# Designed miniproteins, single chains, continued (5): the designs that were tried, part 83

Each design is a single chain, and the fold is of that chain. pLDDT is the mean over its residues in the fold that is shown.

## One batch from the design tools (miniprotein)

Design m19060
Fold by ESMFold2-Fast:
Structure m19060 (fold): chain A 78 residues (1-78)
Amino acid sequence: SMRQMQQVVQQVRNSSPRDMPGFVQQGMDIARQNPSIMDQGISMLNDALVDQYRRYGVDASPAVMVGDQGIQQVRDDM
């Protein structure tokens, strides 16, 4: 559900970059189970990841983020 996706996004905003791959996997799993919110949910997750990585001074290039890869796979499947 969207509520579960928002919960994962909040966890990302309160976490270090090292913990984020786990939250990305959780968010992608929620999106796969909820096709109606998949694009929106993955987009929200990726935005939170970019913001959080930038805050910690880590390379926030979308090309190296698991969330960005998830968005690309969704687009390729459409």
Scores: mean pLDDT 65

Design m19061
Fold by ESMFold2-Fast:
Structure m19061 (fold): chain A 99 residues (1-99)
Amino acid sequence: SSKLQEYIAKAREYLNLSGKYGKEGKNKEASKYLKKASDYYAKAAAESTDPKLKAALEAQSKALYESSKLVEEGKVSEAASLYTSESLRTIGDEIDKEL
């Protein structure tokens, strides 16, 4: 689905913006963009017909949403612990198979 690729691209764009604002100590803005990234990964999951990709996108959406709440509360180190490189790697690998 072309929508799947577009939603993943938007999620990645918002993750990059969150990282930029996070480095500047702008936790409110960083949290806002984590929530946007979470929303787009959820939309991507809804467009996915591959169960493995769908599960990875749903897991990443959930992790980013929970992380956004912790960042908003100033719990940046705790928020970081919710990310897994394995989840991000799985998303990347499965997207490459569908392209």
Scores: mean pLDDT 78

Design m19063
Fold by ESMFold2-Fast:
Structure m19063 (fold): chain A 74 residues (1-74)
Amino acid sequence: SLPVLSEEELEKRKETLIKQMEELGFPEEVIKEVEKLLDEYIEAHKKGDFEKAKELENRIKRLYIEALEELDKK
């Protein structure tokens, strides 16, 4: 079974990730999209929709990796 994370823990992880992305120089548009997807992820988790949460997690990871690769090219 997947561990159930509290809303407070998920919000803290979101804040930490956004801060790290800002410090690493990710584009503001990418940071805003990741923040939006993280908000949807937290809502899905809160409602017990783990299938949607997993899809959103995969989308966030893909967006993060693609943006990181683009930064490495510059």
Scores: mean pLDDT 80

Design m19064
Fold by ESMFold2-Fast:
Structure m19064 (fold): chain A 67 residues (1-67)
Amino acid sequence: MYPLPTAGLTKDQVLRAAAGLALVSRLEGREEDIPEIYKQAAEATGLSYEEVKKRIDELVAELEARR
């Protein structure tokens, strides 16, 4: 799995990085990595897993809509 970059990043930057990694994981057929990305983002931001999942899913949808 790709390591989630968190050092020196704001909460918004961590969530955007996590959204990018989740999209790449789906495109590469590694959907099993997605829950771990959510966990790492939740720990790095101090947000709940459910809030992080919702926000990352929204950001992924926005990234896919730009294609």
Scores: mean pLDDT 76

Design m19065
Fold by ESMFold2-Fast:
Structure m19065 (fold): chain A 72 residues (1-72)
Amino acid sequence: SRLALAEAGARQLVAYFDAHGDDMFASLSRAEQQRLIQHLQGLIARLRAEGASPELLAQLEAQLARLEARLA
């Protein structure tokens, strides 16, 4: 299903951020960091609206919180 494919993609994204997120984020400009945060916020909102797994949403929100802390 469309939701299953979206969740699979989001799980790959969580794995990527877990392994490389800090290094990747540090390599970005401030504007690129802000854009990435906006895109991740949008992804979480879309997945929530589509009924994605609460565990997956919590994992994405945890990654978002870590990246937002880097901007502060």
Scores: mean pLDDT 86

Design m19066
Fold by ESMFold2-Fast:
Structure m19066 (fold): chain A 81 residues (1-81)
Amino acid sequence: MEALAEATERGLAAAVEATREAAEKLIEEGRYEEAIELVRQALREAREAAELFADNPKIKAAFEAAARELEKLLEEVEKKA
């Protein structure tokens, strides 16, 4: 479980960063609605995954941390729309 939790943390950090980069590119293109939808979908998926891993506190915490970062990104994107 430890190795899986560490891999999940690294993978989620990379996924959040990729989502940020994709959203920023969409904003630069004037595609604000698509940027908002992209971040909202990623946030929903992270929250659903956190609930699925309720029995694994470390993996749940990793998804909750990713969701918190995505919530901040969503606020930033919505302010630019």
Scores: mean pLDDT 81

Design m19067
Fold by ESMFold2-Fast:
Structure m19067 (fold): chain A 65 residues (1-65)
Amino acid sequence: MRYQPTIEEVERAIEELRREIADLEAQLAAETDPDRRRLLQQQIDGLRLAVESLERELRRLREEE
């Protein structure tokens, strides 16, 4: 366990990704080009998948003895 990320480190990574998602959501709201909006949405989706993976890791860490 000592060389694996702690619960706090994983939570911080999730917070960083959620901040990036918020920034991209703000960019999406200001974007008028439908093609660029689609690309921003795809980037947001990718980051949301990364958050889901980290949340899964967080659950595993919380279940460890």
Scores: mean pLDDT 81

Design m19068
Fold by ESMFold2-Fast:
Structure m19068 (fold): chain A 55 residues (1-55)
Amino acid sequence: SDDELVNEELKKVLQLGKEMAEKVKKATTPEEKLALIKEFDKEVAALGEELNKKL
């Protein structure tokens, strides 16, 4: 079931990635894009911590 847990978390990461990509497309400066990427990185890290608790 570890593969299934990883797959479910991957789906969440992919959804966050889609949302981040839309925001990045609307951003007009590299500075704004970097801030969005940093926000995304924090959210992905939180999902990774949740997955580690289940494994």
Scores: mean pLDDT 81

Design m19069
Fold by ESMFold2-Fast:
Structure m19069 (fold): chain A 80 residues (1-80)
Amino acid sequence: MSIEQLKKRFEELAKRGLELLRKTEDRKLILRAIGLVLRAIGEILDIELDPSISKEQAEKRIKALEKEIEELEREIEATK
């Protein structure tokens, strides 16, 4: 992927995390969603400040964040 595509994927993950905030009133789940959003934003900032970042490492971090968001989405659905 290009650097701009990597940033876009982290932006999409941040947006997914923000959507989770409107789906739950549970404080612990809200804090976890905020943490995931902040991690995604941090990765975008890292890419902006140092575009020499390894694309392979960035893709692995995208996959890890996506998995954590999917796990949190399942937990939120279980609390409805």
Scores: mean pLDDT 81

Design m19070
Fold by ESMFold2-Fast:
Structure m19070 (fold): chain A 55 residues (1-55)
Amino acid sequence: SDEEKAREAIEKALELGIKELTASQVAEAAGVSVSTATKVLEEYAKEGKIKLVKD
């Protein structure tokens, strides 16, 4: 699913030590819509795993 693709892109960024992400960066990396990337990033931000940076 597109949500799983977004999660994979975020997990890869976290493995590289990247903790600040924009929806556009995740959308581009995962090949998903910005709305899908935003939804998944908000879940990670709520858990304190990343900082969601506004585009």
Scores: mean pLDDT 83

Design m19071
Fold by ESMFold2-Fast:
Structure m19071 (fold): chain A 80 residues (1-80)
Amino acid sequence: SLTERLYEIFGSRVELPPELQPQAKKLYTEYLKATLELGKVRMKLYKNPDDQKARKEAEELEAHIEKLRAEIARILKESG
């Protein structure tokens, strides 16, 4: 999966060029934080499916995660 590959790239000893490492680490950290927050919001929606605020928060987090994935993919292309 994409998540497993991102973990292998950033969690294993595979190093990006030094100039790209700080940016890649920041984006990966933000991606993990956003994914954890989405999980929390989805648990709220599971308990209260009619929570419109939580639904909107989930949609905004999903859009944010997609943008972060695109930025990470861009950096990986620039390193290869």
Scores: mean pLDDT 74

Design m19072
Fold by ESMFold2-Fast:
Structure m19072 (fold): chain A 75 residues (1-75)
Amino acid sequence: TSAEELLEKAKEYLEKAKEAFEKGDYETARKYLEKAQNYAVGAISLASAAGDEELVAEAKELGKEIHELGKKLGV
């Protein structure tokens, strides 16, 4: 699995978490957010090991967005 593939999965699960949050399904939103966070951390780890500074920066920005939604969900 590549860092780019993990980043795309993190984006996918963050969008699913946002959709669940908009619908008031906070339990589902938290579960998708946890998956998004795990994939984002994996993307940072692999990109850092590969020296891909651009992808590390993108994954960290996504991580910030995940953190902001987590604050709204009380996590």
Scores: mean pLDDT 86

Design m19073
Fold by ESMFold2-Fast:
Structure m19073 (fold): chain A 89 residues (1-89)
Amino acid sequence: KVEELLKQLEEELEKAVKAAEEGNFEEAEEHLKKAVELGKEAVKLGTEEQRYRVAALMLRAAAEVLEILGHHEEAARARALAAEAEAAA
């Protein structure tokens, strides 16, 4: 079940980033809300490793959105944190 939640989380985050790239921030917000709900459930049910994978997925998506918005320094920080979360998983 948790692996299925992680897959759905990744899919929703990918859709959110694509919508943001198009400048469709309303659609991006809708997908991000779904991603947050999936992430919360995965964290409640998951192992420590799976919780780090949730963090890595969300931080990578945040980095892409921050880059689109021109927040390059915050995007770089989010990517670094995502790499640390992946290493801890």
Scores: mean pLDDT 84

Design m19074
Fold by ESMFold2-Fast:
Structure m19074 (fold): chain A 100 residues (1-100)
Amino acid sequence: MAMEKERKKKAEELNLEGRRAYAQGDYEKAIEYYEEAIKIDPNYAEAWLNLGEVLYEQGKLEEALEYYTKAIELASAKDPNSPVARMARANKEKVEAELE
């Protein structure tokens, strides 16, 4: 449906705004944008990955693990070798090593 394309495009635009906020160090604004993107498209694996990255930078390691796990689940369902799936796994392993 045209509405599904519009929804996905809006989620992608919000993810891009979140990445811009993150690059500027505005973690709270980045989280707001990524959460809205996920609310619009809960299957948007990249937004889950990006939320995990912000939480990791804030030292919220357990929360970052949850979001990376969700990103892996969603991205791997489509393509386990996708850049998002690979990056989410690498980030999850990094956090797990820091929690040991």
Scores: mean pLDDT 86

Design m19075
Fold by ESMFold2-Fast:
Structure m19075 (fold): chain A 101 residues (1-101)
Amino acid sequence: MISLEEARERVERLVREAYERVKAGEPLETIEAWLRREIRRIAEEAGLTPEQTATLEAVAVQHLRHLYDLYKRGASEAELEEEREHMIDALVGLLAHFRAQ
């Protein structure tokens, strides 16, 4: 089982890779499918239930869709950075919350 510190580092790398894929012009459905697989892997290693894993996936996908929309609309670097940080904090916060149960 991974530590919360290791989970944060993995989520930070995951969100960075998601953003690089968005910038590379990959289709949203392709990035979403990849993100769901990576989140499931992190959730399994963190010892989450199937229901907790589904919640984590849903939150990750909602943030990905928002980041994708912001990028396509030509949002500022500051807005894109803020959304990436919100995504990291939301995912790490959920992981910490579920592991405390």
Scores: mean pLDDT 86

Design m19076
Fold by ESMFold2-Fast:
Structure m19076 (fold): chain A 88 residues (1-88)
Amino acid sequence: MLAPESELLEQAVELLREAARAARAGDAKKALLYAIAAAILASASNNEEANKIVLEALKKIDEALDAGDYEKAAKVAEEAARKLEELI
């Protein structure tokens, strides 16, 4: 049964939601750290689709934060969280 993997993905969803909150608050460093933490958990889940979703989101979040587009970073994080939640 994939219960440990589902729990890792649930934690990754929460971390992506925190990344979105940090981005909207203007805290680029916290937003990026939460997104990195979500990527680590998705990788640990051994779910290939989840890992792909979070890695693509991390790249887009990093690019948006580097460009100063905190709203775009937040939207990317929320979209990734939604996609991960559909896998649980």
Scores: mean pLDDT 85

Design m19077
Fold by ESMFold2-Fast:
Parts: sequence; structure tokens; C-alpha cells
Structure m19077 (fold): chain A 59 residues (1-59)
Amino acid sequence: MVDQYSQMVFNSYSGLSSDSQAQQMFDQSPVDLATEVGSMSSPSSQVDFDHARDIIMSS
């Protein structure tokens, strides 16, 4: 279930690489990036957001 969400986060991260500002956000606050992605998709998906955060931090 979270797989699709995790893939979206990873895809977003890849795109952020081309934007200095977005890259700084990911570096400074990976949890913030995951929160924004999760919020955009569904505010009720707190579990998915937590997983996305872990993936970004693991990266």
C-alpha cells in the first residue's frame, strides 16, 4: 500500500535534485518534505507519511 506513496516520494526527490531550493529543503528537513508530499495526497494517510519520512531519512 505504502509502496506507491514511497515511489512518489522518491520520484519527487529525483526532481528536487534540479532545484537548489527544493534540495535544501530535503537536506535540512527530510521529514518536512515527506509531510508535504503526504499532505498533498491525503491528510488521512498519516501512516503512509511516516513511512515516506523513514525512506527519505534512510536515503
Scores: mean pLDDT 54

Design m19078
Fold by ESMFold2-Fast:
Structure m19078 (fold): chain A 97 residues (1-97)
Amino acid sequence: MIEEVRKKLKEAGVDESTIKAVERILENAQYAVRHLPPEEAIFELEVQKALALIVLTIARNDALRQGKEEQAKKIGEVADWVDRWLDEQIARLRAEA
Protein backbone atom coordinates (compact mmCIF):
# COMPACT_ATOMS: atom_id res chain seq x y z
CA MET A 1 0.00 0.00 0.00
CA ILE A 2 2.40 2.80 1.16
CA GLU A 3 5.07 1.93 -1.46
CA GLU A 4 2.45 1.78 -4.26
CA VAL A 5 0.90 5.12 -3.19
CA ARG A 6 4.36 6.73 -3.04
CA LYS A 7 5.28 5.37 -6.50
CA LYS A 8 2.00 6.55 -8.10
CA LEU A 9 2.32 10.07 -6.63
CA LYS A 10 6.00 10.29 -7.68
CA GLU A 11 5.18 9.12 -11.24
CA ALA A 12 2.40 11.77 -11.33
CA GLY A 13 5.05 14.44 -10.56
CA VAL A 14 3.74 15.31 -7.09
CA ASP A 15 6.28 17.16 -4.91
CA GLU A 16 8.33 15.17 -2.37
CA SER A 17 6.96 17.11 0.66
CA THR A 18 3.36 16.15 -0.25
CA ILE A 19 4.41 12.52 -0.85
CA LYS A 20 6.11 12.42 2.59
CA ALA A 21 3.00 13.88 4.25
CA VAL A 22 0.82 11.11 2.72
CA GLU A 23 3.41 8.47 3.75
CA ARG A 24 3.28 9.68 7.39
CA ILE A 25 -0.53 9.59 7.34
CA LEU A 26 -0.51 5.98 6.08
CA GLU A 27 2.24 4.96 8.57
CA ASN A 28 0.19 6.47 11.44
CA ALA A 29 -2.90 4.58 10.19
CA GLN A 30 -1.00 1.25 9.97
CA TYR A 31 0.42 1.80 13.48
CA ALA A 32 -3.08 2.45 14.86
CA VAL A 33 -4.51 -0.74 13.27
CA ARG A 34 -1.63 -2.89 14.64
CA HIS A 35 -1.10 -1.44 18.13
CA LEU A 36 -4.09 0.53 19.46
CA PRO A 37 -7.30 -0.77 21.09
CA PRO A 38 -10.20 -0.82 18.57
CA GLU A 39 -11.96 2.36 19.80
CA GLU A 40 -8.70 4.37 19.82
CA ALA A 41 -7.64 2.90 16.45
CA ILE A 42 -10.98 3.91 14.86
CA PHE A 43 -10.61 7.48 16.20
CA GLU A 44 -7.01 7.71 14.88
CA LEU A 45 -8.08 6.34 11.46
CA GLU A 46 -10.86 8.97 11.21
CA VAL A 47 -8.26 11.69 11.97
CA GLN A 48 -5.79 10.30 9.38
CA LYS A 49 -8.64 10.04 6.83
CA ALA A 50 -9.44 13.76 7.32
CA LEU A 51 -5.73 14.70 7.01
CA ALA A 52 -5.32 12.62 3.82
CA LEU A 53 -8.37 14.31 2.26
CA ILE A 54 -6.96 17.79 3.06
CA VAL A 55 -3.43 17.04 1.75
CA LEU A 56 -4.58 15.31 -1.45
CA THR A 57 -7.33 17.88 -2.19
CA ILE A 58 -4.77 20.72 -1.93
CA ALA A 59 -2.35 18.82 -4.21
CA ARG A 60 -5.10 18.07 -6.77
CA ASN A 61 -6.30 21.71 -6.83
CA ASP A 62 -2.69 22.94 -7.27
CA ALA A 63 -2.25 20.55 -10.23
CA LEU A 64 -5.52 21.79 -11.81
CA ARG A 65 -4.44 25.45 -11.40
CA GLN A 66 -1.20 24.60 -13.24
CA GLY A 67 -3.11 22.90 -16.10
CA LYS A 68 -1.78 19.46 -15.08
CA GLU A 69 -5.05 17.56 -15.61
CA GLU A 70 -3.38 14.10 -15.77
CA GLN A 71 -1.53 14.75 -12.46
CA ALA A 72 -4.81 15.89 -10.85
CA LYS A 73 -6.57 12.72 -12.10
CA LYS A 74 -3.84 10.46 -10.64
CA ILE A 75 -3.97 12.33 -7.30
CA GLY A 76 -7.77 11.77 -7.28
CA GLU A 77 -7.25 8.04 -7.90
CA VAL A 78 -4.79 7.86 -4.97
CA ALA A 79 -7.25 9.81 -2.77
CA ASP A 80 -10.04 7.31 -3.62
CA TRP A 81 -7.71 4.35 -2.93
CA VAL A 82 -6.56 5.75 0.45
CA ASP A 83 -10.15 6.64 1.49
CA ARG A 84 -11.37 3.13 0.57
CA TRP A 85 -8.50 1.41 2.42
CA LEU A 86 -9.09 3.47 5.57
CA ASP A 87 -12.85 2.76 5.47
CA GLU A 88 -12.06 -0.97 5.13
CA GLN A 89 -9.77 -0.85 8.21
CA ILE A 90 -12.43 1.02 10.24
CA ALA A 91 -15.09 -1.57 9.22
CA ARG A 92 -12.82 -4.46 10.29
CA LEU A 93 -12.11 -2.85 13.68
CA ARG A 94 -15.85 -2.28 14.29
CA ALA A 95 -16.57 -5.95 13.46
CA GLU A 96 -13.81 -7.14 15.87
CA ALA A 97 -14.89 -4.86 18.77
Scores: mean pLDDT 86

Design m19079
Fold by ESMFold2-Fast:
Structure m19079 (fold): chain A 59 residues (1-59)
Amino acid sequence: SLLDEARARIAAVVDAHADASPVERARALAALIEELLAQGLPESEIHAIIEEVLAAHAA
């Protein structure tokens, strides 16, 4: 589903930027958010997925 694909892509970006600065990670996530919005995914759902993924990766 589009939601499962979005979650996988957000998780991949977070994982790829695990050792990056917070600014670099935020920039990469911002670019992905724009792409997901263009695909028709609601902002609220994108935000919820990002929060869930970041919480799972938080130390």
Scores: mean pLDDT 80

Design m19080
Fold by ESMFold2-Fast:
Structure m19080 (fold): chain A 73 residues (1-73)
Amino acid sequence: SKEEVARMAAGGLRVALTEDPQKAATLASGLADQVEKLVPELKDGANRLREAAQQGPDALRTAAEWFEEEAKK
């Protein structure tokens, strides 16, 4: 479901940011492709992940918050 994919994306991104913030950017790009493929309605979130991957860890934390809010809807 959209909620499950959003929760997965947020959780995976949070874990990556905790383990290795630099590698989190690489994970975020792949995660964006997976999210868009699984739930096309989350394309806005996928684009946010792609932009955040270029901006750094703080932007990736903001993207994680966006997915956490989508998971609550």
Scores: mean pLDDT 82

Design m19081
Fold by ESMFold2-Fast:
Structure m19081 (fold): chain A 78 residues (1-78)
Amino acid sequence: MEKKKREVEEKVRELRELARRYAAQSTPDVAAQLLASARSAEGGARNAIRQGDYDQALEIVEQGRRAIEALYARAQAA
């Protein structure tokens, strides 16, 4: 259990850092959306950890990462 919890916490940290890096290269509106998406994914993952569902927590973080990457790619294409 501790190993899976640490893995989720590490992935959440990576997600926050990704969102911050992309936000620094984005307009204020896109930056706010990127940071909000990371915050939402972190909240969902934390809730899943509290329920003991580490696989769900990892899935939430991965979905958040894909959403952040898609949002940033869309903003760069505009």
Scores: mean pLDDT 84

Design m19082
Fold by ESMFold2-Fast:
Structure m19082 (fold): chain A 60 residues (1-60)
Amino acid sequence: MIGELLNEIYTALATEDKKKLEEVAKKLPEEAKKLVEEFSKEPVTQENILELLEKLAKIL
C-alpha cells in the first residue's frame, strides 16, 4: 500500500519531475503532503530523500 506511494515520491524527487510530485502529493494526507512540499524547497540529495521517505512511512 504505502510502498508504491513512497516509490513514486522517490522517483519524482530523483528525476526532478514536479508534475509527478504534485500528482502524488494530492493522494497523501495533509501532514504527509506538507512534508513533501517543504522538502521540495531544500537541496535534493539521496540522504535527504531517504530521510523524507522514513518520515512518510511513519505517517502513512
Scores: mean pLDDT 74

Design m19083
Fold by ESMFold2-Fast:
Structure m19083 (fold): chain A 65 residues (1-65)
Amino acid sequence: MSLEELAERAREAAREARRLAEEKGDQTMVEQADKILEAVERALEEGDATGVLVALAEAERLIQE
């Protein structure tokens, strides 16, 4: 999987987590999802595949809540 494909998966997961947080009215979870999106962009700029994977895992964990 390319770094770009991995980052797109992370963005989709983070956007889904944000949507669920908004539906719940959970402002803390919305802020966490926004931080994950920021982390994905920084990891992409640095070419850091591990950073993108960590962000994806964090977003998927938020979705489970």
Scores: mean pLDDT 82

Design m19084
Fold by ESMFold2-Fast:
Structure m19084 (fold): chain A 71 residues (1-71)
Amino acid sequence: SEELRKLINRLIALKLRKIGLEYELEKLEKELEKNPEDEELKKKIEEIKKEIKELEEEIKELEKKIKELEK
C-alpha cells in the first residue's frame, strides 16, 4: 500500500528527529552540569524536552494508525 509506505516513511523521519534531539539534550545536560547557573541553557533543555515529548506523542499516534492499516 502506497498509503502505508508514506506513513512508515513519516514514522522513520520522526524517529530520526527524536534521536537527534535526544543526542542534543544529552550534550546540553552535560554542559549544564559544568554550568549549573546557566538560565539560557536550562531554557534550551526545557524546549528540547518539550519537542521530544511532542514527537513521542506524534510517533505513538502514527504507530497506532500503521497498525490499524496492517489489519
Scores: mean pLDDT 87

Design m19085
Fold by ESMFold2-Fast:
Structure m19085 (fold): chain A 117 residues (1-117)
Amino acid sequence: VEELIRRAEAALGARRYIEALLYAAKAAAEAGVRLEVTIRGGDGPLSPEAQAALERLLEGLKKAEELGALEVRIGGVSADVDAETIETVAGVIAGALAAAARRGEKRARLEIDLVPA
């Protein structure tokens, strides 16, 4: 668990958000942690860069769910959300998973709003 948390934190520092997410999810699964994540957004036309970032995020989230430490509910993403903002969502989830694993917290919840308001 501790080594996986250290790897997740190193990946976060290197801005490798999907890698951080997967290490943190493994640490959480080993610690018996389950994180419930709700991502709220709107429906709008995304830039090609934002669409590509969203596809990478969704793929990473699916892999993390397969490890048994994550449950995700995701809506759309608003047109005003850029690729960088979408990419940092994986980092936020990774940080929450690593923190829960470190504390031995059996259940945790996280809400992320991708709505500009």
Scores: mean pLDDT 77

Design m19086
Fold by ESMFold2-Fast:
Structure m19086 (fold): chain A 86 residues (1-86)
Amino acid sequence: MTAAEKEELSELSRRAAEGDPEAASELARRLLPALRELAASLDLSPLEREQVEIALEAYERIAEEGDVEAAKEEAKKRIEELLKKA
């Protein structure tokens, strides 16, 4: 990832955080393939793998719907419950 690519992703992240659903959808779409490849290449424990799966599902929902807050809240709740049991 170049400095220019990082700047573009940062700008998309800022706009998404401000409630721009198009920016949120575009950011998620751009990150999903790389996140899936990273998840597949990592030597993850079962607990870590489940957390990554929850995060990937949240990003997929954002890419389709642009609803960052709903996806974020659901993912956070699922991860918190998972970590309490670990």
Scores: mean pLDDT 76

Design m19087
Fold by ESMFold2-Fast:
Structure m19087 (fold): chain A 76 residues (1-76)
Amino acid sequence: MPLELLSEEEIKERIKEAIELIREGKLEEAETLLMSLALLAALAGRKELAEKLLKAADAVREGKAEEAIELLEEAI
């Protein structure tokens, strides 16, 4: 059975942490965090959240910081 390794509150806090990393220009750290969260969301069966987190990670990788922040704010 896929494990949900984070509570809902912890997921929201980690998403907020990712937004802050993006705002600070720490894009590699933000991408790594978002990819990890997307994997955990997928394992927990939270497909829509996983897809939003992956899109945000892709935006970060492409240097689209504002788009990534908007996607993450929509997720919480």
Scores: mean pLDDT 80

Design m19088
Fold by ESMFold2-Fast:
Structure m19088 (fold): chain A 61 residues (1-61)
Amino acid sequence: SEEDEIAENFLKYLEYMKKKGVPKEKLEQAKQAFLDYARRLGMPEEKIAELEKKIDEILKK
């Protein structure tokens, strides 16, 4: 779905920013901004929760 494509593109972007040495504080700001954006698009809360878990896995590494 378009929502899944948007989510996958964001995860790739987040991994890229992390590899470039962007500080964790900025990565967490990007996480929050994207989750707010996804909610405004009407993404179901279950999908948002799964997306947040994937984001957190990237940020923990």
Scores: mean pLDDT 83

Design m19089
Fold by ESMFold2-Fast:
Formats: structure tokens, C-alpha cells, sequence
Structure m19089 (fold): chain A 87 residues (1-87)
């Protein structure tokens, strides 16, 4: 059974990194983990020493939320991933 989830991914990127490419890497990791992405949005803001902070909000369907979280935490630049299951 697929579970409806809201996912919040926090990325911290080195100076000069493409935010668009980092978000695409998150999307690709989700698709490779078997997630069905329904909606994706993000915001970005300056961090320390020219680093870039990115918060990605994703609505998706997934069969195994724990495995998805593990896959997301392996994406370069990901510092945190939260998965909230809809009841």
C-alpha cells in the first residue's frame, strides 16, 4: 500500500552550487527510491560564508518512508530529511 507523505528536506550547499541541480538530485533520489512525486517546491536563502541553505517541500506517495529517508540522507548536501505520513 502506498502512503501519502509530506517531505521536508534541508540542504546546505557550498558556495557556487546550483540550487536547481541540488533540487533535481533530491527529486532523482526520490524517484530511484520508488516515490511518486505529486508536488515539489523550495525556498533558498544565504547561509554562512557564502553557503546556500535550501528547504525543499515535497508531496509524494511512497511504500516505505523509512527507506526513502535513508536514500535522501545520502544525497550530497542533505543535512536533514523529515517525512510526515498523512493519516
Amino acid sequence: HMKKVRIIVHLRLPPGTSVEEAVEAVKKAMEEAGAKIKDISYLSFPGEDGSIEVIVFIDAEVSNPEKLKEALLKVPGVVDARIIEEK
Scores: mean pLDDT 84

Design m19090
Fold by ESMFold2-Fast:
Structure m19090 (fold): chain A 71 residues (1-71)
Amino acid sequence: MEKAEELKKKAEELIEQARKYAEEGNFDKALELAGEAAKLARQAASLIPDTKKSLELLKEMSKKAAEALYA
């Protein structure tokens, strides 16, 4: 559980960095960081045995990434 939480936190940090680059107009860098965050979120989800909780994590992270890049 701790490793999944660590990966989730790292993914959230990358989404925040992607948001800052998007605000600066550097969409190439923002997309790169969002891609890294998505990879870490999938790794975190893979460590969660409960499929429902795993899907909820992926849904939450996808929403955060979309809001960071497109809002």
Scores: mean pLDDT 77

Design m19091
Fold by ESMFold2-Fast:
Structure m19091 (fold): chain A 78 residues (1-78)
Amino acid sequence: VPTIRQVITRAARIAGVPMSQVDAAVSDVIAPSTLRRPISSFSQDQIDAMAGRIGQQLARRGVPPAQIRRFVRELRRL
């Protein structure tokens, strides 16, 4: 089962979001311990909320809306 960190990394790759932007956005809203947890330990609502918070931070960092929409979609598919 993939970890939260692994699914975020995959979503960033698919969406074309630089990992430096993703790492900065994630550090603002997700604890490092949460990133190491398996995705199966989260409900769909928790994943959706997490994706939304990361998306908001990516927008603040100037990531294009189209890339943010793709990133959030890939995270929400889990």
Scores: mean pLDDT 83

Design m19092
Fold by ESMFold2-Fast:
Structure m19092 (fold): chain A 74 residues (1-74)
Amino acid sequence: SPEQVAQARAELDRLLDEHDRRVAAAKTPGEQGRIDREFAERVREILSKLPPEEAEALGQEFVDRLAARHAARA
């Protein structure tokens, strides 16, 4: 439903902000790798709660958002 998609989007937004803070605070490559892995796993969990069609649409939006963040850092 639109409400479920909106909640998943909000969770992903919070997760992105949290990930950015954790990566900035990481003191070793090992910590960064663990943070990145946990982030990827959590993203998959959030998307898995949605029906496949909605998960694909939100997943694409998420990829586009990541690309925009990378472009802003270039």
Scores: mean pLDDT 80

Design m19093
Fold by ESMFold2-Fast:
Structure m19093 (fold): chain A 59 residues (1-59)
Amino acid sequence: SAAKAEELRRLIREEEESVEALAEGLVETLGWPRELAERVATMIAETSIEVHERALSLL
């Protein structure tokens, strides 16, 4: 449905913003190379999604 498509679009945008913020933090605070920071930020975001999916399955 259109409502589900809109919700999914919002979640994707929020995830993209979170990954970018994490990568910027790693570069600016820890001096990491941007390529490494982006890769690690993506891995952290993916792990967070898995944890959230598991938590939701308990409800």
Scores: mean pLDDT 73

Design m19094
Fold by ESMFold2-Fast:
Structure m19094 (fold): chain A 60 residues (1-60)
Amino acid sequence: SIKVTGAQMLIIAARVEADMGRLDEARHLLEQALKLAEDNSKDPGAAEVKEKAEKELAEL
């Protein structure tokens, strides 16, 4: 799904922001990825993306 792919890209972008020390921006991107995964919960990849975004948020 293009929306699940978009959520995966947001997680990657959040990693880059976190590596640059922009933790607030990283958090916003991860929250957007979570929202996309939840809004598209019927997609096969949505649960995996949600889990990844939650783990990244917990590590922030």
Scores: mean pLDDT 83

Design m19096
Fold by ESMFold2-Fast:
Structure m19096 (fold): chain A 69 residues (1-69)
Amino acid sequence: LSVEGHRAYERGDLETAIRLYREAARRETDPYGRGDILRALSRVERDAGNPERAERLEEEARRLFREAE
């Protein structure tokens, strides 16, 4: 999980959190790790007022978790 992204989210800096989580997800090759990052990004996107984007990210995270099982 992106520590810096999580820190930004806790501060309410949603734009920075979205950017950092996207960067972390792009670089993460482990399905579990990527799924966790996408789920965190989904939460931030929902809080930022992007519910459709959040839903798509949550769906992708669930797909990755199923493939990793």
Scores: mean pLDDT 81

